# Designs tried in a protein design run: designed miniproteins, single chains. Part 99

Each design is a single chain, and the fold is of that chain. pLDDT is the mean over its residues in the fold that is shown.

## One batch from the design tools (miniprotein)

Design m3455
Fold by ESMFold2-Fast:
Structure m3455 (fold): chain A 78 residues (1-78)
Amino acid sequence: LDSLSPETRRRVLQLLGDSVEAFVKALDAGDKAAAQKAIDQLRSGMDELGEQFPEDRETIQRIRQGLVAELESQLSLT
């Protein structure tokens, strides 16, 4: 996160907070489809941020890959 510009970091953190909250809420409800939708929204949102902040795109993509892998792992354990 320290490698991102302050504005990009703020936007990434907001998207992550919203997506993780939606994912956890879906898992608590036993709604695997809603949990998958939260992962998909994170993917598309991160891709959009990469287009808006092309200087940070590679860092955004690495964060996206790591978080998507973690969320998919958590979903598979449920």
Scores: mean pLDDT 82

Design m3456
Fold by ESMFold2-Fast:
Structure m3456 (fold): chain A 63 residues (1-63)
Amino acid sequence: MKKVVIIGVGKGGMLKGQKLVEELRAQGADVLGTYAETREGAELAIEAAREAYPDAEVILVEE
């Protein structure tokens, strides 16, 4: 099963990302949610997610 990594950026992105994580998990998806306070932090999180889960779909959620 393909893993989905959701990265929420800022307060709005975090709230929107959390809802998306809950929705996808309810559908039986393998989902990891994470949060970044800044865009620079989000870019680092994307790189880390790609390295840890090379076959995963990475979704960036902004305000």
Scores: mean pLDDT 81

Design m3457
Fold by ESMFold2-Fast:
Structure m3457 (fold): chain A 91 residues (1-91)
Amino acid sequence: MEEKIKEREEKLKELVENNDLEGLKSNFSEKAIELSKKPYEELIKMQKEIDEEISKKVTPELLEKAIDLGEAMALKLALDKYEKEGSIKPP
């Protein structure tokens, strides 16, 4: 489990350092890509609702939704940075 997390982190880091937007997109789930098309306001509201539900009861389904939403937010930020700056690399 830890090895898969490290492999994913290293792969995403390499894609960001190489400014490979298409490679980055291909490493996100279809759910995350679809969610990333939503407005930030809607995604923030969904995150707040999921966080509130998790605070009351932790379920695998809620954790999966939180992961998908977190990935969607990260992808949307990367796409917006690329559109604004022509690069997903950190400053």
Scores: mean pLDDT 76

Design m3458
Fold by ESMFold2-Fast:
Structure m3458 (fold): chain A 83 residues (1-83)
Amino acid sequence: SEKEEQQKLRMEILDLIEELELNPNLPVEEKEKIIKEIGELLEKLSPESQEAIKEELERLLEKLKEIGADPKILKKIEELIEK
């Protein structure tokens, strides 16, 4: 069902967000790949599901700012939030 597919996509995106959160020492290139994958999956979500994921991305962005993450990575996450 559409509801089950949307839930699966949300869980896949949340797993990728968690990978970025739990692995601050990942190379910038690997973080860029994960962010790109999040963006590709985000395009497949309903507007309501996109809004929920954007809240999680905003939470991730604040955490990454606190630990002094690479500005290039911060910018790419900000671009995902913008729509």
Scores: mean pLDDT 84

Design m3459
Fold by ESMFold2-Fast:
Structure m3459 (fold): chain A 84 residues (1-84)
Amino acid sequence: SLEEKLEKLEKLISQLVETEDEEEQIKLIEEMEKEGLITEEEKKELIEAIKNKDWVKFGLILGKIYAKYLKELAEEKKKKLAEE
């Protein structure tokens, strides 16, 4: 479900922000894509931001990904309301 995907994404992000090991951070981002939580392009952008130590860009990319999940959840709730 979309809720299960968001929960997995949040767990992987939590692990990523708790580690200072670049290789572990990259592995967690690769796992996010492997689990279908992010796109291949989002994976590439996140890895590039990590390698460049560009935490502002990293945060913006994650914010966009998270906002996409929240929008999809809101649209599902709206559809359920319309199906009364």
Scores: mean pLDDT 81

Design m3460
Fold by ESMFold2-Fast:
Structure m3460 (fold): chain A 94 residues (1-94)
Amino acid sequence: SPVLEELRRVLDELVELLRAGELTEEKFKELAKRLSELAKQLPEEIQRLVDKFVAGAALYLQLRQEGAPQSQIDAALESAERLARRIHEALEEE
């Protein structure tokens, strides 16, 4: 499915930028919007996972901007990566 392929691509791009510390607020908003638009064409379970992932990535960016302790920043990144993995697993069942 073109929708599944594009959602995986956008998700992977967002995770790569997140890990590299290169994700800007503007790029996050762009990718998060596209991810949500793609997810609305899929079952509610995937929509919920995408919403949780977007919220987690937003928290990670906020913690970095606020100069939070590295342990909190790392925990937020690990949480976002775990949600991305769950999304990939759910997409494989489609």
Scores: mean pLDDT 87

Design m3461
Fold by ESMFold2-Fast:
Structure m3461 (fold): chain A 107 residues (1-107)
Amino acid sequence: SVEEELQKHVEELIKRLEENDPDEAPQRAKELEEVRDLILKAGLSLEVGKWILDQLARGLVSLELAREMIELVKHYGIGAEELDALLDKLVGMTLDEWAALRAKIAA
């Protein structure tokens, strides 16, 4: 199931964080668990869910941006390839810049 596969994926990401970034791992693990629950509640695909969790685990997107990405995917049906193409614009993006980008996608 999507739930079982996302749970396994989060457990693997947490294990790698504990090995590579032990000081940051406890906080990021909590964020990964929160985002997993939001992905499941939103009904996102396994592929999109794993992609969002991967960027959060890598520290490329903040918890706040991950939440915004879940809402974008939920409302507009954006796939993992489209999200990946946006990643270079998302890294270092403010919430205001994200809101402007989202408005352009919605138009």
Scores: mean pLDDT 78

Design m3462
Fold by ESMFold2-Fast:
Structure m3462 (fold): chain A 82 residues (1-82)
Amino acid sequence: FEIISYELKAAIEYTFARNTPDPEKRQEELKVAEEYEKKAIELSKERYGTDDPALAISIEILEHFKNLPRDEALAKARELLG
């Protein structure tokens, strides 16, 4: 659930930045978004051996929400994204 959380935080900040007309505020929001994205990528590598947060999120959802074993969650996530 942690990787999903960081990706959602990054997406929210990117959305604010994209819709912000103030360059200073946009820069600050982009910096926050980038930090959340970096954290999501780091966790994706450490937990699932991938630098693709979308794939890692799919594995995390299937593993935690559907109670699938990691190998099965990984295979299904690749199928859904691939």
Scores: mean pLDDT 76

Design m3463
Fold by ESMFold2-Fast:
Structure m3463 (fold): chain A 61 residues (1-61)
Amino acid sequence: LSEEERDAFIEKVKEEASKYLSPEAVQLAVRAARTALNAGVKPEDAYKAALEIAKIFEKEK
């Protein structure tokens, strides 16, 4: 992925998460997505994993 494509994907994660998650969970989703992309995970899988991790965090509250 180019840096531009990566940044666009992170923005997509942030926008989706911010619709229904707390600001803390949104930050966690962004961090998880960046970590997964840096580890070579496919963007679509990174997106799903980041949102799932953030949802689990939100449920723990």
Scores: mean pLDDT 78

Design m3464
Fold by ESMFold2-Fast:
Structure m3464 (fold): chain A 78 residues (1-78)
Amino acid sequence: DKDLEEAARALSEVRKVRAESPDEEVRKTGDRIIEEVERLVQEGKTKTALKFAKRARDAVKSNDLDGLKKILEELEKE
């Protein structure tokens, strides 16, 4: 499944970039987003997981804590 492979790649980038962040809140929020995206994959919601993984990747790369918090709030409603 191409969507599943793409989601896994985006999530791997989230893991790497958030771990390198000097901001503890970015790391903690990123960890929670990773858990929620993995839950969506386990539930078979692969397209939704891919969408959120890509958004999270872009937010961690720009060190956008407010964006990450918004992503997490939206994920918790899925």
Scores: mean pLDDT 83

Design m3465
Fold by ESMFold2-Fast:
Structure m3465 (fold): chain A 81 residues (1-81)
Amino acid sequence: IKKASDEERIEYLKAVGRMPLEQALRFLENLKESLLELAKTDPELAKRQIENLERVLPFLDEEVAKAAQEVIEEVRKELEK
């Protein structure tokens, strides 16, 4: 997703929030891999995706929020290389 509206960001993360915990964590792990690849090919787009993820952290369960924060940190480290 190149341009995520507020609605797209919220719906995307609501879908994760409706999944069983194991599926939500698996989804975030796959998202991390996708964003790490995106950070190598389109750093600006990867940065926007991280910002979108950050904005919905307060709406996620603690365990899911922790996993999402790890995704954000890993992608930020890749962007700073």
Scores: mean pLDDT 73

Design m3466
Fold by ESMFold2-Fast:
Structure m3466 (fold): chain A 65 residues (1-65)
Amino acid sequence: MKLEALKKASDVLHKAIDAGESPANREQLRELLEKTLGKEEAEKQMEAIDEQAAIGRKAAEEQAR
């Protein structure tokens, strides 16, 4: 189910950010999305998630300066 995949992806992403963006968690997120949504859709979702995470991290870095 799409909703379950998004919920699990969000949970894994939160844990990855909290752990300093663990590569293991990122790979698990990608595999989960690939199994649920298919490779092409999973890549789009991963790209969007990476972009959001990068924006958030950059903003946090600038605020901490």
Scores: mean pLDDT 66

Design m3467
Fold by ESMFold2-Fast:
Structure m3467 (fold): chain A 71 residues (1-71)
Amino acid sequence: SAELLGAIYTALLDAGVSRDDAQIAVIALSKEVEGDTLSEEGAEKAAERAGKVMSPEDAEIVREVLRSFVQ
């Protein structure tokens, strides 16, 4: 969903994640989102995949932000 992905992208930028790393996180997340819903498993998988190409600091912020959007 464009709305959920856009909200998460904005939250990542607000949390201090770089534009490039926020894009990587949203791309990873787009494969795990069903409609407007993000599961705990989906958030964890997206954070793990995205985090492999980020700094440890950004990877931790991404994991926390994605978890906050779980329903």
Scores: mean pLDDT 82

Design m3468
Fold by ESMFold2-Fast:
Structure m3468 (fold): chain A 62 residues (1-62)
Amino acid sequence: LLEETPAENIHIAVLETPDESLVLIMAYDPSSNPPLKFRVEAFPTLEEARAAAEELRKRIAE
């Protein structure tokens, strides 16, 4: 039996600013070089950023 939780190795955070909201994606993989990968995406509203983050979490679950 194999259980996997790839989402646990990927952190998605939403940062709200006055003008826009950012989705921050951090993936930690100690076997890679460098072990930490980082992406940022900007959205005009917090609700759009939150929806994008939720969709990303779903995609990470495959």
Scores: mean pLDDT 66

Design m3469
Fold by ESMFold2-Fast:
Structure m3469 (fold): chain A 78 residues (1-78)
Amino acid sequence: MHEEAGEIADRAVLELAFRHGSEAAQLAADAVVPVLEEAKRNNASLEELAKRIREAAKSLPPEVAEALLRMAEEIERL
């Protein structure tokens, strides 16, 4: 489950790099990696992980925020 969430995050960051450049990808990674690591450490549910990702998206540029919101939706459906 957490490994699958990590793969979803990795794909989203790679797609951001391809479409919007390395700065957008780095913003996404900087926002999401700490959330994923904390969720794994605390055995958080996928719903709680998705909620944390959505909260992180609120402070990011629109293109990065959209990618995080899509990431959260995919993680919630695991």
Scores: mean pLDDT 82

Design m3470
Fold by ESMFold2-Fast:
Structure m3470 (fold): chain A 101 residues (1-101)
Amino acid sequence: SVSATATAQVEINGKTYTVTLTATLNSDGTLDVKVEVTPASEAKYYVFKLYVDGKLVKEEITKENSATFSGLEAGKTYTVKVTVHFKDGSKATVEVTLTAP
């Protein structure tokens, strides 16, 4: 398995929120993606995007803070981009890039 983590910060009404993205690529070709927001209570929904060689191949819009993608191939480089949409209308985007072993 290969894992990558990225963080971004956003300010909402004078309060700082941290968005943490963790992506884990498993040997079975699944990619597990998790987003944590601290404090978590302000996230409304998440947009998960999967890119291969700069091309968008999958998009999932969900209220859940996780997504799983399948069919990932060894030797390819994947970028996971997640946009968190907050209850006040603010947005934060985080991304990670990882190469399948």
Scores: mean pLDDT 82

Design m3471
Fold by ESMFold2-Fast:
Parts: C-alpha cells; structure tokens; sequence
Structure m3471 (fold): chain A 80 residues (1-80)
C-alpha cells in the first residue's frame, strides 16, 4: 500500500489538477502548495478546501464533497 506521504502527495496533485481545470492560475496553486508544506494530510485538505471555497463560493458544496471523497479514500487506503 502507499505510504501516508505518498497518498498525501497523490491526493494533493489530483486536487491541484482539479483547481487548474477550474481556472485557478498556476501562481495561486503555487501559493497553496507553500501553505500546505509541512502540514499533516488532513490539515492540507482543510487548507485546500478553504482556498477553493474562497475562490469559488458558488461551488462550495461540490468542493466539500470532493474533499470528503478523498478523505474517505485516504482513510481506507491507510487502514489496509
């Protein structure tokens, strides 16, 4: 199974790709990456959720759902 760090990196990469697809500039993605540096996996997810909701408040429910999906996937992977 992937390590917690590998799972965190894979999840963060997927979320960054999603934000880029939604039109977030690369510069803002880089700022987000700096904010999550040294944070735990779940703290990083919370920071990303807050960032995304601030940028796209109209998509807040979709953003929260996406975070919960990745959180559950991570919890299941870490237990196995």
Amino acid sequence: VPSEEELKEATIEHLKDTLKRWGVPEEEIEELEEKIKGKSFFEALDIIEKFAIEKFPEYAEAIKELKEIWKKRAELALKL
Scores: mean pLDDT 73

Design m3472
Fold by ESMFold2-Fast:
Structure m3472 (fold): chain A 71 residues (1-71)
Amino acid sequence: VEQKVLEKLKELKMEALVEMLKKILELKSLPREEAIKEGKKFYERMKEEVEKEVAEHEEELEKFEKELLAE
């Protein structure tokens, strides 16, 4: 699932979202408390770029989300 999400974001050229997702995957190897702190710091730094990318690709992301939520 994570790999499929990464490929879709790369296809849409959503570089900030790709970087954020890669960071989340990296954080999975850290202790939970450290992962949460690092994730929050990273998100605050990337928030504006991520929000812009999501807004530009909202329709594509909504369709993709529906596909991922199917059991």
Scores: mean pLDDT 73

Design m3473
Fold by ESMFold2-Fast:
Structure m3473 (fold): chain A 89 residues (1-89)
Amino acid sequence: MSKEEIENLKKNLLSSDSKVTKKALIELSEISDEDAKLVIKSFTKEEKVKLLQLVKDPKTKNALIFALSHKGPAVTVPLAEVVKDSELE
């Protein structure tokens, strides 16, 4: 997975278009655990918050749940850091 590919996937995950975001979340679940972790880790604090807001839509949320269940710790751990700091606290 290239650096440009990681950046492009991150951009798509932050898109306001639910189609683009859903596709990006599915792609995140398809790539290796190492690559998925790199993508999620590349997000800044504000970008992670924006991602969580976008995935409240049922279409994108379902794709995120799929990505999380498929990758487990590779995706869940970086995302949980944002949730701990902002959502539940």
Scores: mean pLDDT 64

Design m3474
Fold by ESMFold2-Fast:
Structure m3474 (fold): chain A 81 residues (1-81)
Amino acid sequence: SESEAVAKQVAAVLRAVAAKIDYELGEITPEQAREELLRAAKDLKEVAEKYGVDFSDTAKILAEIARELGLEEVAKEIEKL
């Protein structure tokens, strides 16, 4: 359902934002930030495939978060999904 798709997309984006904040505050390592951002991106791709919704705009947001954190290789991996 659209409601499930929206809820899952929001949850994944919120996890990515939380990881960004935690990383900026020094609460998590670069490796943990990488794992959380890639997990969020993969979850969003799965939602896009399952519900037929677009992934590209959300992927750009996650890639930009990764770049702001200096995690360019993570941004590239998100863009490959």
Scores: mean pLDDT 82

Design m3475
Fold by ESMFold2-Fast:
Structure m3475 (fold): chain A 91 residues (1-91)
Amino acid sequence: SSLKVEFSEEEKEELEELKARLKELATLDESDKEVRLERTLLVVRGAGIIAGVPREEIEKWEEKIKEAADDEEKLEEILKEIEEELKKRLE
């Protein structure tokens, strides 16, 4: 298993922007549902890029997460599916 070795300039820029935003969100109230949702989306996007997941698939994950934002049970199911796909790609 290995992480993606080579990143495009666009992927590098996006990862740096994600890191900066995650650092900002860490200073905000974690009880805020909007803050938690944004953190989840950024973590999933970053993990997908690092694992070499196609952009279209990452975008589908983000869409599903946003659609399930108000349904905790459905959101947990989606996040488990994403975690399993990421583990499969990293092994």
Scores: mean pLDDT 77

Design m3476
Fold by ESMFold2-Fast:
Structure m3476 (fold): chain A 66 residues (1-66)
Amino acid sequence: SLSVLEQVARHEIREAAAEAGVELSEEQIRKAARLLAENPGKISLKEALIQAGVSEEDAEKIAALS
């Protein structure tokens, strides 16, 4: 089962991507959310998205709206 923190992160990423007009796969959302939940205060949203396979340009757009 996924932790509450990972589920919250998935929701926040999905909402931010929608506001940024960026389409993310469910696997990209899952990977980014897990990285954030496992590394609180050590990794930025932008870094988590890039590690999940999101382009740097799209990761910047999503992070800028947060």
Scores: mean pLDDT 83

Design m3477
Fold by ESMFold2-Fast:
Structure m3477 (fold): chain A 84 residues (1-84)
Amino acid sequence: NSYSQPIHLEITGSAVTVSTERRDGASIVTLTHSGAEPVTVRIRGTISNPTGQTLTFDEVVDLDGKETTLVLGLPGTAPFIVSR
């Protein structure tokens, strides 16, 4: 239940760091805002599994907290965002 390709992300904004993890058919993306001002980021990307199934996503996230976690699953699981 592993992905054969890394997550590809397009992020617009400043003072944001990204980490990615994979667990049992899900991809976990953590965004950390290190600036004092709130920022808006747009996250676009595609994830794929070893059989070539893909999920494309396009999300807008307001980072007025320091951390946000986005969970992505394949196939047929909608992405969702967990804010701190």
Scores: mean pLDDT 59

Design m3478
Fold by ESMFold2-Fast:
Structure m3478 (fold): chain A 83 residues (1-83)
Amino acid sequence: MKEEAIELLKKAVEELQKLYDKTKNPEIRQALNDVYAALWALEQGRYDLAIEYLRNAVEILSKIPEAKKARELVQKALDLLES
């Protein structure tokens, strides 16, 4: 579960980095920072904190149509951590 969530989040980071490089959208950068914070929290065993960061990222990305793929990856990781 944790390892699968981390893999999905790493893929989300790659997608968000590519999108940020193209758009320079500060909301994409904020979501990217939230995903990085979630990865750090997971490494520290702070699952509840990771879930909070990922919920924030999903909320931000839900407003950005171009970020659909990254949002779906973050949502799948969140679903795994909440189960």
Scores: mean pLDDT 87

Design m3479
Fold by ESMFold2-Fast:
Structure m3479 (fold): chain A 60 residues (1-60)
Amino acid sequence: SLEEKAKKKMEEIRKKVTEKVQELIDAYLQSPEAYNAKRPEYQKFLDEADKEAKKISEEV
């Protein structure tokens, strides 16, 4: 079903977000400079994840 496909896609997005959050946390623990360098990449990833989630919600 579309709902099952949407659920799988959302789970994939969740896993990727979790991985990116961990990268950001690791950078923060290393230094504020490392955190600031990683922050734009993280924000871009969140924006892309939000767009994908919106597409999924529109298909269900």
Scores: mean pLDDT 79

Design m3480
Fold by ESMFold2-Fast:
Structure m3480 (fold): chain A 87 residues (1-87)
Amino acid sequence: SQEELEKELEELLEELERLIEELRAMIDAGAPSAQIQAKLAEIQRVFAEINRVYAQLSEESQKKFEPRIEELERRALEAYLRAQARL
């Protein structure tokens, strides 16, 4: 159902936000490149799942989640660029 898909997307967005914060903390702590790369891979996997669920939503539900997804995509890109500068 649309409600189940929306709940799944909300849980994935919360997981993505947590992973981005973990990545930022790892970069700030000077974590080894292998650990940073592993966290980036995890973020990419969650992003792929978000895209899969989002594609199944109605147009109205997609519009509802669009601002949160765009904000997290922006934060993920910022964290990715910081990670690349440290690798």
Scores: mean pLDDT 88

Design m3481
Fold by ESMFold2-Fast:
Structure m3481 (fold): chain A 99 residues (1-99)
Amino acid sequence: SLESLFESLEADAIELAEYFMSRPVSSNPGRQAAELLALGIYAKFTGEEGLKKLAESLEQHIKLHPDDAETYRLLSKVYKKLGDEKKAKEYEEKAKAAE
């Protein structure tokens, strides 16, 4: 079903984010490139709906890993792509506080 497909895509996005967040900051350029590519692919395939589902999955992840600055930064980027400047700024500030 479509829901199962979207759940699989959400799981893949979380796994990718977890992989990068488990690494030290030394690989930031490659990590940023992979994150931007993942966000770009998601936006191309599903537009706003895919970005919204990604944001929901990342928000669930952050409840389990509240100290992960990378997750807050990714959420900021997602909400910026969604046009929600207020939420994007709030998550950017949380990312800086978590570093």
Scores: mean pLDDT 66

Design m3482
Fold by ESMFold2-Fast:
Structure m3482 (fold): chain A 62 residues (1-62)
Amino acid sequence: SITLQQLYDVAKEIKSRMSPEMQKKLNKIIKEVDELHKKGVPDSEITRYFFFKLQDLVDEEV
């Protein structure tokens, strides 16, 4: 399973390959992930949510 630390590392790597517009949208998703973590949502659910949102973001650009 991917840890939250690994999720942030993956997000940083993906962000380096994105346009400024996409980076802004990804930063919003990262903020939502931080808020879920603060609410005590399980890491597994947060990770699933992150990749779901990332998939939607990528599908919008292509």
Scores: mean pLDDT 77

Design m3483
Fold by ESMFold2-Fast:
Structure m3483 (fold): chain A 61 residues (1-61)
Amino acid sequence: MPTAQELLDEMRARAAAEADPRFAGQLRALIDYAERHRLSPEEIRTALETLEADRARAAAE
């Protein structure tokens, strides 16, 4: 399982590659919040999975 630092690094890469400025903004906001509040890996993963699930569900329609 990735550490909090590894998850945040992956999120930064995803945000940089994301063509949708709204989703990129959501990822950046989550990264900033997680760093400021030192969220656990579990909290970061749950938030990321929620964003990804919402995005995937919308795209599947």
Scores: mean pLDDT 77

Design m3484
Fold by ESMFold2-Fast:
Structure m3484 (fold): chain A 106 residues (1-106)
Amino acid sequence: MEMEIRRAKIMGEASGGMAVISTSVAKTSVENEVKSKEKLDEARESLKTAEESVKKSLENGRKLAEESSPDGKEVMEREIRETKEEAEKQLEEIKKLVEEGEKKVK
């Protein structure tokens, strides 16, 4: 049981961690892209790709949780929820960067 719970936590963190890493990379790309009027369309595409990556990573994590014991499932769902909140905050920051870039473009 203890080893199974520990394994579930690691798997949950890995699934959510991939979402956070994807949003972090996308944020850096968008920050560079919104500095140029010509790159604003690329910034929008980077945001869209990041949103899709987050959804896919969280869905994969939930599927793994369904295969776990009840205790393991609760641990995995908790880790996924925490990392989802962090990924969503980063996506909101990326959206604001795109919106600010659009406002600066006449």
Scores: mean pLDDT 70

Design m3485
Fold by ESMFold2-Fast:
Structure m3485 (fold): chain A 64 residues (1-64)
Amino acid sequence: AVELYRVPASEALALLNQLTGTHFSLQHPGAQVTFISDEPPTPSDASLFVGLVNKYGGGTIQAP
């Protein structure tokens, strides 16, 4: 079933930095991303979530 996952931007940033060994920063640390999918978000989705927050301040992503 399709579910809504609320992803705090700070958690996505921590995962991205852990996976890449880098120190990306977040423009809106209090922001969140809404991920709409029948599967939970994976750590590899972290770069997409951080990018969305830094460009738009947050938002909604629907998986295909």
Scores: mean pLDDT 74

Design m3486
Fold by ESMFold2-Fast:
Structure m3486 (fold): chain A 90 residues (1-90)
Amino acid sequence: MNSLEMTRSALRFLRDAVERGRVTPEAVRRALDSIAEEIERTEKDEEVKEFILKQIERVREALEQGREAFLRTLDEVIEELEKKIEEIKK
């Protein structure tokens, strides 16, 4: 649960930073790697872990396609994370 909310917040921060031109693609890749490593280490629910890691890979792939593709995919991933959070919260 907390991992989904943390990932959503981190991705929202990255979106704002990229939109404002404050980060390089290399810095974004490092941030995505750091998020993935934290999820691997801290998330105990295998289904939630796999879901988050899959979303991070989608964002990473979109980054290689360019800024506009990255921002669109990031918005889609943030929405999917929000839906998953709602689904799990009773």
Scores: mean pLDDT 82

Design m3487
Fold by ESMFold2-Fast:
Structure m3487 (fold): chain A 62 residues (1-62)
Amino acid sequence: GIRAERSARLLAELGRAGEEGAAATAGHMLQKYAGVDAEEAIRWIREGRAEEVARALERAGT
């Protein structure tokens, strides 16, 4: 939904900006709540792959 898309865009922008701490925290939270691999989620965020991040956030109920 809109929340997941907005959060995914923000995370993608932070990842592109080189905010590695934010990417790592978000990736580990996506592993905990959405069951995605943390390293894969961190890579999606660093690469600015907002669509993948949004799908993981939807699985986490956001």
Scores: mean pLDDT 79

Design m3488
Fold by ESMFold2-Fast:
Structure m3488 (fold): chain A 116 residues (1-116)
Amino acid sequence: MEELRKEILELDKQTGEHLKAGDAEGATELLEKRAELLRKAIEYYRNVLHDEFMARVYEATLRGVLRAREHAAAGDFSGASEEFVRTVGEVLRIVAEQVERELAESGRSPLALARG
């Protein structure tokens, strides 16, 4: 878990550095590689694990990466960065909705979980 978090943070940092440097080709290539990895993750979660919730999370991430890639390819680095922020917000909303649903089904409030 810790190593996976570090890998995700490093990949995000590298993409951000290319965007900040105005390297449209480098940023676009990294985003394209991420899109391919996300497509494989979606196929695995949906078709192998039958986990539609995680498939939806990765689909939201893929849409954001594809939009960021279009902005980066056009030299719109601010637009590309904005799409990453938007994508994080959309993913967090999907996760929060799932957590709220599970809490409602269990009859527990968020405050009850914070005390355990």
Scores: mean pLDDT 72

Design m3489
Fold by ESMFold2-Fast:
Structure m3489 (fold): chain A 96 residues (1-96)
Amino acid sequence: AEARKRELLAQADELEKKAEEYRAQGKAIRDEALAYYKATKEAAEKAGVSDEEREELEGKAQIHLDMADFQAGSLEGKAEAYEARAAKLRAEAAAL
């Protein structure tokens, strides 16, 4: 019985680690996109570019933010699925 409990807990630990990796990846994607957006706005304002050029640059940065949000959300969803599986395995181990 004890060997099975240890195996379930080890599997749960691996799933939780995988969830944490997905969450870290999602955060990195969001952080990079936000930094790019802020840098683009600051550079455009400082350079005194035309309204048309500023709108194009900010528009591209906004699309990058929107794509990053979608990608990060997908990774967060995967993390939640792994966390739910880990919780189930821990509950099964506790019942032994």
Scores: mean pLDDT 88

